# Ledger of designs, part 100: designed miniproteins, single chains, continued (2)

Each design is a single chain, and the fold is of that chain. pLDDT is the mean over its residues in the fold that is shown.

## One batch from the design tools (miniprotein)

Design m7682
Fold by ESMFold2-Fast:
Structure m7682 (fold): chain A 85 residues (1-85)
Amino acid sequence: GADLEKLVEEAEKKIKEAEELVKKAYEETGSEKLREEGEKLLEEARKLLEEFKTTPGGELKLKLYEEIEKKLKELEELVKEELEK
């Protein structure tokens, strides 16, 4: 199986990329909704990452990783909606 440390690094990288995406979209749009809801989704993703780091074993860790990806997709859709206005 993949090194669990590598999955943590990949999740951290995706969260950082999402932070930059929100920042750039906010600079472009000035959308307060994007700022507030984007910050909430990023905070939720970070909380899931901390749970992922502390959770032992395969299936539960995989589910947490999938939940992180789901939050990041929700954030990506929020950015898309605000940019398409």
Scores: mean pLDDT 80

Design m7683
Fold by ESMFold2-Fast:
Structure m7683 (fold): chain A 61 residues (1-61)
Amino acid sequence: DQADLDAVEAATRQAAELVSQGKYDEAIKLLRDAAEKADPSTAAMLRQALVLIERYAKEKA
């Protein structure tokens, strides 16, 4: 659904902004919450973004 794709884009954009501010925990929480509320296909896309952000946060530590 287009609305689900728009939601993924909005969530990933917000998470990227939080990451740029060093707010990794907030970005991870945002994506987890969005994935929990999404349909299975949308949740899979959000979980992929979550994995990348978690990896990036560990790299920074």
Scores: mean pLDDT 75

Design m7684
Fold by ESMFold2-Fast:
Order: structure tokens, then C-alpha cells, then sequence
Structure m7684 (fold): chain A 94 residues (1-94)
């Protein structure tokens, strides 16, 4: 559907922005993705990564925890583990 295509486009644009170091732009794209699908664990994970790079560790932790919760509920073991690793990384650096 057009909505699913738009969601995929926002996630892809967000990932490209992360790779380029455009962390604010990445966060904006992942936020747009989450407006379309608030249960998208991958979008929450990547939003957390963007805020981590921006130095906002409190928001990064909130978003990684949200990603882990949703990934666990959906049986997405990979995204659950990635979210947990990022949570532990922030805790180690605090």
C-alpha cells in the first residue's frame, strides 16, 4: 500500500541520514515513520541511535527501551538484542 511504501521510504531515508552523520535529519525521518507506525521497533531503535549520536542519552535510553519492548512482543530477537546492547552501552558510558 502507499502507506507501507511511505513508511519504508522514511525508514530508508533515516538510515541513509544516520550513515552520513545527519543525526537531526535522521531523527526527523524516524519520527515521521513512527507517525505512520508507532509499533515499528526498528524505527524506535534507529531513533535511539540518532539521539545517542546527538548526545541526548536520556531520550536515547527511552527510545531503546521502547524498541526492546515492542521487539520482544513481536518476537523480533535481532532488534531486541540490538536495543539491549545499546542500553548497556549508554549505562557503561554514564
Amino acid sequence: SMRSEQLAQYVRKGVVALEKGDYKKAAEYFQKALELDPDNAVAWLNLGKAYYKLGDYEKALEYFRKSKELATEKGDTYTELQSQENIEKIKKEM
Scores: mean pLDDT 90

Design m7685
Fold by ESMFold2-Fast:
Structure m7685 (fold): chain A 66 residues (1-66)
Amino acid sequence: GGAAAGRAIGEAARAAGATGEDLELADKSGVAAASGNSQLARRLIEKLKDPELRAKLLEAMDAAGG
């Protein structure tokens, strides 16, 4: 569910050492996922500047939600 996806996004971002704007986007994405808005969560992750971090957060969200 959304809460599990939100937690997975937050944990993956911290594990990857996300900082600054990317950490803020990851946090907002996690909140969106936890609120049941997986489409908004994906759109926010796609705005991440670091493509490796972007891939990791998408994988974490899909693993928790699927």
Scores: mean pLDDT 80

Design m7687
Fold by ESMFold2-Fast:
Structure m7687 (fold): chain A 64 residues (1-64)
Amino acid sequence: DEIEELVKKLLDPDIGVAVAAAGKLVEIGGEETRKALEKLANDPSAPAYARQLAREALLGMEKK
């Protein structure tokens, strides 16, 4: 699943990879992408940077 692969990329320690994945998720949009990003944004076991990127991607989807 492309959405699952991109969400995993948000956990990448390479900030360029993580940011590119966030942008691609915003471009894909849709309910499944929103659910995946909400899950990551609310996951306390995920790194803070990944949760923040998920929140910003959700805002980017709303702005469209």
Scores: mean pLDDT 80

Design m7688
Fold by ESMFold2-Fast:
Structure m7688 (fold): chain A 83 residues (1-83)
Amino acid sequence: SEARRLLEELREALRARDLERAEELARRIEELKDPEAIVEALVLGSEELRRTTGFDSSALLSPEEQAELKEKLLELARKKVAE
């Protein structure tokens, strides 16, 4: 699927610390408007962010809280990948 392909490319970009590519792929995943793909991207970004920064976040939240967490996780991932 397109979502799976983009998620696999995102993981590779994060592994390579290619922040521009990771940001572009994250944006493309958001454009899919697929909640499952967005959540999976959040999990990937959260795992990598926790691994590199020690920042921990968890728990399933309401749709509004999930949207806010998504924005924060993607923003933090962009900033930390830039390090």
Scores: mean pLDDT 67

Design m7689
Fold by ESMFold2-Fast:
Structure m7689 (fold): chain A 83 residues (1-83)
Amino acid sequence: DGEEALREAEEAMTLPDKNEALKRFLAAVQRAGDLSGLPPSEKAAKTTAAMLLAVAGFISEDPEEAEQAKRDALGVVRDILAA
């Protein structure tokens, strides 16, 4: 279920432990990829992009940049599920 994968990704972004958040977000992105019709190379590229944005969302010192990066990471998950 794509909605469930997106919900898992959204929940991961709210976790207080950054390491656990990134681990759960990666699992959700991989689940979204498995549900998608994307070829393996595009799945890998989008998963990498989502993870880089998620990391930026947790390490950025600017709260606005952090929130934007988290929104962009979730946007990539939505793009994967729409494929």
Scores: mean pLDDT 85

Design m7690
Fold by ESMFold2-Fast:
Structure m7690 (fold): chain A 59 residues (1-59)
Amino acid sequence: MLSEEELEKAAKGAQKAVEDLFGAPAPSFEQAKKAVEEAYKKGEGGAGTIQLAAKLAGI
């Protein structure tokens, strides 16, 4: 599981990727953080920031 600092960085990276790659408004920090936590819990954490951003954008 990610440390608190790694989780924060991953969440912020996902927020930025949603804006930069999909042109969508950034999800809230809490929403992005929860998505990162759930992805790692399901073993999906290796998918990377781009795939997490796609899920947050509803793709």
Scores: mean pLDDT 69

Design m7691
Fold by ESMFold2-Fast:
Structure m7691 (fold): chain A 80 residues (1-80)
Amino acid sequence: SEIEELLKKAEELLAAGDYKKAAELALEAARLALKKATDKETILKAIGLILAGIGAELEGRYEEAAKLYLEAAKLALENA
């Protein structure tokens, strides 16, 4: 699936130290996973993680942002 491919690429980029690209792909995965999520509690938690990731990006903390977006994507995908 597109989400699984984005997650794999984001994790590979994170391992390679390309944190900014990892955050970009992880956010796209989280966005797509949220579109499929149906559970209200899961959606709210995933949105909270995305907002925290955006805050990290604004401070230049791209590794933290990528990890937060990956967590959001995985959480949203669990309850699609």
Scores: mean pLDDT 87

Design m7692
Fold by ESMFold2-Fast:
Structure m7692 (fold): chain A 79 residues (1-79)
Amino acid sequence: DYYQEAARLLAQNKPEEAIEYAEKALAEDPNNAGAWYVLGLAYYQLEKYDEALEYLDKALAIDPKNVVAELAKKEIEAK
């Protein structure tokens, strides 16, 4: 599962590789909120805050109850 691999790579602090797998997951299902969330966090790890916020907003548009995406967005906005 491309999404699970992307999440695993993100947890290992490999944001560029996580982006590749999250993009593959989104190519299969653009409504995969988890894959948008992984993209947001990967861009956050790369200190690309504007892109991180855009991708987290996409995740929240699909799954508004994603508490961890809301928390991540608030953390980035505080910078």
Scores: mean pLDDT 85

Design m7694
Fold by ESMFold2-Fast:
Structure m7694 (fold): chain A 86 residues (1-86)
Amino acid sequence: SAPSEEFLEEKIKELEKKIEEAEKKLKELGVSEKEKEELKKKAQEEIDNALAGKEVKDIESWSEKEKLAGIIVSAKLLKEKLLELK
C-alpha cells in the first residue's frame, strides 16, 4: 500500500530540518553563497551520474563541505519526489 499523507508530511518535515541543519553547518564553516552553489552543483552531478549508472566519486572521499552539500541536494530531490505523491 502507498504511504499515508500524514507519513509523507512527516518525512517532508524531517527532510526540511536536515536541509536547514546542513545549511547552518555550511555557514558555521564559513562557506560563501557562491562556494555553496558550486558544492551543490558538484553534488548534483554525482547524483545524476549515479542515477545514469556511471562511475561516481566514493562518498567516503568527500570533504565535510561536499557531504553537507550532498545532504542538501539529496534531501531537496527526495522532498520533491514525496510532494509528487500527494
Scores: mean pLDDT 82

Design m7695
Fold by ESMFold2-Fast:
Structure m7695 (fold): chain A 56 residues (1-56)
Amino acid sequence: MLTPEQLARLREADREVARESTFNPLSPEEGVAKTAELAGLSPEELRELKRAGLVG
C-alpha cells in the first residue's frame, strides 16, 4: 500500500502525463512508462498498483 506522500507524488505525475497527452496523445504503454518515471516507480510497479485498484 502507498504512503500518503507516495500517493501524492503519483497523482502529481499522473496530472503531468495527462496534460502532456492533451497535446501529444500517448499510447497506454507510453503513458504508464512516463507516469512511473515521474513518480519514481518502475512501469511494472505502476501496473501492479493499477491492478490492485490503488490508482486509476
Scores: mean pLDDT 72

Design m7696
Fold by ESMFold2-Fast:
Structure m7696 (fold): chain A 70 residues (1-70)
Amino acid sequence: SPVEELKKALEELVKENPELEEEARRLIDQVNSDPSAVKEAAERALRLAIVNGASGKLIERLEELLKKVG
């Protein structure tokens, strides 16, 4: 599901940037309480990944997820 794909991507983002743990947890909590928010949460996750210099593979993975939920 897109929700599970987003959670896994956020877990990888935290592995690359541990300082993002609290923000990633907030996004996970958001989609757990409201799965319809997955698009908004994925857009925020992609922005966090780009701003914090995450790997190109993770950025591409989040872009692909957004195409599925858009």
Scores: mean pLDDT 85

Design m7697
Fold by ESMFold2-Fast:
Structure m7697 (fold): chain A 94 residues (1-94)
Amino acid sequence: MKSAEDLILRLMGRLAHAVRTAKSDEELLEEARRAFEELVAEMVENGLTSEEDIEMLRTAMEAFIEDHRDKLSEETIEELRRLGEETIARLRAA
């Protein structure tokens, strides 16, 4: 069984890898969309939808954006924030 922490750390690792290896912002965002969809599916399947689990995700995403602000365009940062807010809304609705 996966914990929320393990799933979120996996998401952060995938996003960090995409920042290093993607050939374009579009490729980075496509990988991010897939990673967030997989996270939602796994968190919902495992019942990891508590406010504590959601706040862990929010905190990790804010830290990720802060750590990578100098490497990402403003448009890419705003799209990552939007994907994160949609993910949180979906987890709260589950």
Scores: mean pLDDT 84

Design m7698
Fold by ESMFold2-Fast:
Structure m7698 (fold): chain A 66 residues (1-66)
Amino acid sequence: MMSLRGEAAAVLALEFAAAGDMERARRLFALLEEDPDPSQRAIAEAAGVSVATVSRTVRRIEAARA
């Protein structure tokens, strides 16, 4: 079972992989293997994006499941 933050990391990893950015995708998958509920800051650092981008992704997933 994946947390909302873990699901956001997985969504970002898949989006990077689809865009051909396999290095960022790999870093996010590695983070999820170490911690299935990573902080938004940890996801932002692994993805190389702002915490605001991660927060927006979490909110999109939460809204879709509400």
Scores: mean pLDDT 80

Design m7699
Fold by ESMFold2-Fast:
Structure m7699 (fold): chain A 65 residues (1-65)
Amino acid sequence: LEKEARAYEAGAKAYEKSAKNLLDMARKHAFDPEGTQNALAQAKEMEESAKEYRKKAADLRAALA
């Protein structure tokens, strides 16, 4: 369970990093206007996935306490 909680925490960090990189690229105009909108939407989905992974990790840690 400890390793599982750490895996979810690592997954959340990966999603957070990917979302940040995608937002930075969108701000630097690495995409056309439509691509920028799609990148912003995808970044939001990654942030939501990160929150879900954080929640799962917290639930696992609570079960261990």
Scores: mean pLDDT 78

Design m7700
Fold by ESMFold2-Fast:
Structure m7700 (fold): chain A 65 residues (1-65)
Amino acid sequence: STKKTLLEKLKELVEKGRIEEAIKGVEELIKNKLISKEDGNKLLKLLKEGRLEEALEIVEELLKK
């Protein structure tokens, strides 16, 4: 699944603190409608605020769906 592959990559980027690349990954997920705009915008906010643990929790929940 393209969604699963992109979410796994996003998880890796967040864990490594690659915030700019993680933001681009979330934008790609939103553009391709692989996640909701609500979940995507929440992730973007958390990443921009440096709230990486909370961002990671949302990515993990999206991977379970």
Scores: mean pLDDT 86

Design m7701
Fold by ESMFold2-Fast:
Structure m7701 (fold): chain A 70 residues (1-70)
Amino acid sequence: SNKENAERAAEQAKKAAEEGDSAAAATAMYDVSKHSVTEEGRKAGLEGAQAAARGDAEAGAEGWIKSAEA
């Protein structure tokens, strides 16, 4: 499900951010946001990816959940 994919992507983003690989974190989060069919959902996914890239896995997961709900 999209929520399961968002959870896994958030875990991957958190790990990549801890390793200093913000690009890999952003890529993982974007893969989930591509499945969003609404502009609002895509925006939430992008904001989540940016937060995860900064090392904020919690805000990243929140963004992905909003993307999946939209």
Scores: mean pLDDT 63

Design m7703
Fold by ESMFold2-Fast:
Structure m7703 (fold): chain A 68 residues (1-68)
Amino acid sequence: SREEGLEKMRKAGVPEKEIQAVLLIAEAAEEPDLEKAEELVRKAAELLGKSEEEIEEALEELRRHWEE
């Protein structure tokens, strides 16, 4: 489960910010609304310290998946 996966990451010593980013990405993957999925991906990337260029690349990949 999602909760079981998060617990494994905590036991492995993964920083809480990275765990939160993974949770946001998982929520985005299941989100039926593209606009909400984009917001979740942006928040996750910001938590990971990604640049605006990297955030826009991630959003372009998400939009490409939605066009399929």
Scores: mean pLDDT 77

Design m7705
Fold by ESMFold2-Fast:
Structure m7705 (fold): chain A 68 residues (1-68)
Amino acid sequence: ISEKLLEIAKEIFKTKYGVKEEEVKKLNSSEELQNYIKKHSNSDEEKLELAEELVKEAIDKYLKENPL
């Protein structure tokens, strides 16, 4: 995941999911982001749903700022 996509994902976590900034600052890689989702989801279905929503929104915002 690109640094810019990670920043957008962190912002979504903070604004939509109410994650505290201190916790968000610890999410500096795709692996850390995945681990956070795993710890805060009750099932594999929830993990995939959260990851899919997060990635889709992050990509949409990234493309608006950085058109190909």
Scores: mean pLDDT 67

Design m7706
Fold by ESMFold2-Fast:
Structure m7706 (fold): chain A 92 residues (1-92)
Amino acid sequence: SSKLKELAKKAVEALERAGAKAEINVEGDTITFTISGLSVEQLTALALRLIGLELDGADVEIEISGDTLKATVSGLTDKQQEELLEGLIGLG
């Protein structure tokens, strides 16, 4: 949706302001993102959020390499998509 794409843009801007590099895409019930320059604390917080989404029935694929996290999250409700993107804004 247009609102979710606007939230994704805000999340990228927040993460870049915090010194990270981010790419976020929203397509249907799927969010894909690659974020680099995250602290261990930020990576841990994000990984725990993604685990929570998988426990709630989403399909989650995660790749972590150093300070970079790449994820594909599918099967999300609109509320779960908004909460994930707001969580990414909160990391910045």
Scores: mean pLDDT 85

Design m7707
Fold by ESMFold2-Fast:
Parts: C-alpha cells; structure tokens; sequence
Structure m7707 (fold): chain A 60 residues (1-60)
C-alpha cells in the first residue's frame, strides 16, 4: 500500500495517492504512510487536511 501510494504520488495522481496512503495509515500507522498522505494533500492544495495529517502523525 505505501509503495503503491508513493508510485501514485510520483505519477502525479495525487487523489489516488491520498486514498492509498489513507488506507495504509488505517491498516498500520507509520511515519512513511503519513508522509505520503501529507504530500498528496499538499499537492492537491488541501491545506486543512494536510495539517490534520501532521496532527495525526504527532500522536504516533
């Protein structure tokens, strides 16, 4: 999941990257999964969701 999310992010498919990274976080919250999710939301211009991801990651 994380690797697939990273590939989607690299391909510019930011919406898919966010979906895959969120699934990865829900199954196993890791800094790597949160990093991909944060970058995807930033690329989409969703600043509020990006900030929420940082707060979630801080709880690890």
Amino acid sequence: LVEEAERALAAGDYERAAELAREAVERQPTPRAYDVLFRAYQALGRSREAMAVLLEAARL
Scores: mean pLDDT 82

Design m7708
Fold by ESMFold2-Fast:
Structure m7708 (fold): chain A 94 residues (1-94)
Amino acid sequence: SAAEEGYKRGYEAGREGAESGSGGVAGELAYKAAREGAEAGGEEGGYAAAYGAGKAGAEMGSGAPGGGAMKGALEAGSEEGARAGAEGAALGAK
C-alpha cells in the first residue's frame, strides 16, 4: 500500500511539478532533494520527493525544441514523479 500510495501521490505531484517547472540546474537539485526527502520522511516524504522529481523532469522536458515542450514536460515530470514517489515510499517503509 505504501508503494501504491507513493505512485499515486508521485504521479499527481509530478504533474504539478511539471506544470510549475523552471529551467536548468534547479531541476537536478530538486530531484536529489526529492530522493533525500523520501528517505528521511518516509511515506509523507514520498509526496515531496515526487514533486521535486516532477519539477526536475519538467525542467528537462521543457528544453525540448519544436513545440509540445509543455506536454513533454508534463508527461516526463509525471513519470519521474511517480517513479520517485514509489521508490521513496518503499525506502521509507523499510
Scores: mean pLDDT 53

Design m7709
Fold by ESMFold2-Fast:
Structure m7709 (fold): chain A 55 residues (1-55)
Amino acid sequence: SMKEQLLLLKLLFQIAVDANELVIERSSDNPELVKKEQEAKKELEEYIKELEKRI
């Protein structure tokens, strides 16, 4: 069903957020990269919120 597909997509985006967080933690010696990764994380979190509205 559509709801099941949205829940799966939400899970996949959450995994991406968790992976991005790990990369941020490992890139502490590169502030420019950390900033770009933090922006990407914010976009992923916005996608999750949008998916939650449809569930």
Scores: mean pLDDT 82

Design m7710
Fold by ESMFold2-Fast:
Structure m7710 (fold): chain A 79 residues (1-79)
Amino acid sequence: PAFLAERTKALEEVNKYVKQGNKYAEEARKIDPEAGEKIKTLIDTGLQEAASALTPEERVEIAKKALDEVKKLYEQVKA
């Protein structure tokens, strides 16, 4: 069924975003440990919100938005 395929792809997309977010958290931690912790909290919160979403589409959207916030914070930390 198309729905199950979409759900699987959404889970893969969310996992990619979480992995990228964790990498940003690790890089930020090398520059500023507090900023790294904040970035980690942002991606973890985004994952929890995505897990609560009713549709695969909404789940991906929430995770992507969390990653975008992580990228913005990382750029600020990086200077």
Scores: mean pLDDT 80

Design m7711
Fold by ESMFold2-Fast:
Structure m7711 (fold): chain A 60 residues (1-60)
Amino acid sequence: SAAEEAARRADATGAAAVAATAGSDEKMQLASQAKNREEAAEAVLSDPRAAAGAAQMSGA
């Protein structure tokens, strides 16, 4: 039914919002892992020599 479908969608949206808030701690840990990966790439960018070497290899 349309009413049941609307209720299901509303419930799913509410559950997603609660999960987004409640998962902040786990999100922080996952973000830390992602940041570690991106920080390694950024270290290459902040080192001009390393960045130049990588670009030269990619260009060939």
Scores: mean pLDDT 67

Design m7712
Fold by ESMFold2-Fast:
Structure m7712 (fold): chain A 70 residues (1-70)
Amino acid sequence: KDELLANIKKVYSILKKKEISDEERFELLKNVQKIMDLLNKEQSLEVLKLIGQAYSMTEEEILKKVEEML
């Protein structure tokens, strides 16, 4: 659970940046892959949808919603 939340926090912090570098895109993909490795396909999709709404939610709100989904 802690590893999953840490990976979600990294993805969220990158997505909050409106312009991302190629290095940040690579880190985003690596952390997304780690989320998919820790969750089944359905759970991964729901988590990614929440992260995709990051600009309208705080990090704490996203993490709490993910914890409730697990």
Scores: mean pLDDT 71

Design m7713
Fold by ESMFold2-Fast:
Structure m7713 (fold): chain A 56 residues (1-56)
Amino acid sequence: MSLEEAIEAARKVIKELLAAGKSEEEAIEAAIKVLLENGFSEEFARTAAVILLSEL
């Protein structure tokens, strides 16, 4: 499903960037980009990315 796949992709991007030694800010920005490319609003994408990071 598009929503589930988009959230999974965003979570994977956050984990990959943090594992590569990138900052939390870079991880959030990358997750926002993934969500925006999958048709979510900027407001939703930002909120979701922050929540995904906080749950790690």
Scores: mean pLDDT 81

Design m7714
Fold by ESMFold2-Fast:
Structure m7714 (fold): chain A 70 residues (1-70)
Amino acid sequence: MSEAEKIAEEAKKELEELKKKYKDNEKIQEALDAMLKEIEKMLEEKVSAEELKEKIKLYFDLLKKAIESL
């Protein structure tokens, strides 16, 4: 796998764990699905591993704040 693909794979695993944890929370499920879609889009568009890593970090930060606001 490319470095970008490996970073995306690890992020997707983390998002899948969060989907299991928050299975009954529709807003969190929607946010997680949106993040998964963006990661797939970035992989399709062949963004650099560095850009992908920074975007994923930003998305996880926003998600954490959303969860804390529940």
Scores: mean pLDDT 80

Design m7715
Fold by ESMFold2-Fast:
Parts: structure tokens; C-alpha cells; sequence
Structure m7715 (fold): chain A 77 residues (1-77)
């Protein structure tokens, strides 16, 4: 988790502002999922976010961020 998170943060340094904003939301959501014991879901979100950031895929980054937020909401309900 921590190594993958660091890789995402490093990749974000060269990303567009929109991709950075979505990736930041996804990272925050993944950290919350990990705190709730959803480690597998948290790692999946980080892996998908890393791929979207590396490709500069704004649409995919947005979709992943939305999915991550929904997963947190479901876990808190």
C-alpha cells in the first residue's frame, strides 16, 4: 500500500491539474478504505489510479475517484 501510494504521488507531479485533483480524491478514499479494513479495495483503487495518472486519462481518473468515494460511503452506511 505505502509503496504504491508513493508511486502514485510521484506520477501525479507531472499530471494535469484535473488528473491531480481526481487522483488526490482517490488517494484520500483509498486511505479511508484501508482504515476500515478494506485493504484489497484500497489497493485496487491505488493501482487503477496509478494507471490513469501514468496515461494522463482524465476520464478514467474521474471514474476511479467516483468509485472510490462510493465505496467509502457504502462502508460507512
Amino acid sequence: FDELKERVEKAMEKASPAVKDYAKVALEAAERLREMGKDEEAEKILRETYEAVEKGDEKKAREIAQEAVELVAKAQA
Scores: mean pLDDT 80

Design m7716
Fold by ESMFold2-Fast:
Order: sequence, then C-alpha cells, then structure tokens
Structure m7716 (fold): chain A 101 residues (1-101)
Amino acid sequence: MEEKKKKIEEIKKEIQRLLDSLYGVARLNARLAGDEEKLKWVEELYQKAREEIEKSDNPEEMLKILEETVEELYKRGVITHAQYEDFKKKIEELKKKIEEL
C-alpha cells in the first residue's frame, strides 16, 4: 500500500512534467507562427488543463486530461505530427505504469 502510494505520486509528477513540456512546445510553435490568437488559446488551454490536473487525485483522470490536451493541440495544428507521436508514445508509457499499480 505505501509502495503503491509512492508510485502514484511519481506518476502524477511525470504527468505534470509532460504537460509542462507539451505547453513549452505548443507555445514555441504558436510564437514561431506569429499567431497571437493561437498563442492565447494555447495559454488558456494549458491553464485549464493544469488546474484540472492539480485538482485530481487520480493518475488515470490526470492522464486522460493530458491525452485530451495533446489531441486538441494536434487538431488545431499547434503541434506537428512528429511532436504528436512523441507525446502519444510518452502517454502510452505512463498508461502502462498506471496499469502496473
């Protein structure tokens, strides 16, 4: 039980770090595109996702928020296909860690 709690805390930190990394990439891409509306949308999406993740005590729920954020950024053309596949792979690795709890 204590070991499982420690693993959950580590996974939660990894999800938060991955969200921060995703935000950094999305923000840079929007800035390079010179799209002020896209940049504003990215900042609003990040703030919402961060707040939802910070309020959650469930790593599965946190991971779902992260997956939805990645999907939305890709659909809006903020991240490239290569960046999308990289983040998707990292999310799949986190999902496997959650399944092993």
Scores: mean pLDDT 85

Design m7717
Fold by ESMFold2-Fast:
Structure m7717 (fold): chain A 60 residues (1-60)
Amino acid sequence: MESLMDKMSEEEKKAFEEAIKAKDAEAAAKIVKDFLLSQGHSEEVVEANAEEIKKKIEKE
């Protein structure tokens, strides 16, 4: 998570923080998915990271 957030743009970090504050797991997962796809990660890695973030937000 830390290294992922460090590589995100300021705009993406703000959108991600807002999604977390709103408890919007879908929005947060989408932001991470779009970011990882832009970095050239495989669809499998992108989906795994998006699911992990959804779980963390849904579990508070």
Scores: mean pLDDT 74

Design m7718
Fold by ESMFold2-Fast:
Order: sequence, then C-alpha cells, then structure tokens
Structure m7718 (fold): chain A 62 residues (1-62)
Amino acid sequence: SELARKAYEAILNGDEEKAKEYLEKLKEEGADPAYFLSAAAVAEEKGLEELAEYARKLAEEA
C-alpha cells in the first residue's frame, strides 16, 4: 500500500506528525492490526516511544 509506505517513511525520518496522520488513515481504511504492531516496533527501535505506544493502541482498536 502506498499509504503504508508513506507511514513507514515518516517513522524512519522521525516525522511523528506525518506518521500519526498516515497511521490514522490506515486505521480508517481497516488495515491489518499486524501492520500497526510492525510500525510500533520500528518506532520503538528509532526511540520514538510515544509514536510506538500510539501505533500499539491503533492495533488494539483494529
């Protein structure tokens, strides 16, 4: 998905605002919970703890 690619690029670039925006759109489109858990792991590895927690919350709501 183009949207999923953009979300990962935002996480890798440390753009938390854009990352949250794309993750919210993915949630609205019914993305698989596994995607959000993967995104959370990447964010945590990058030291973006708030973004990682946000992604885990989206996975629980999916």
Scores: mean pLDDT 82

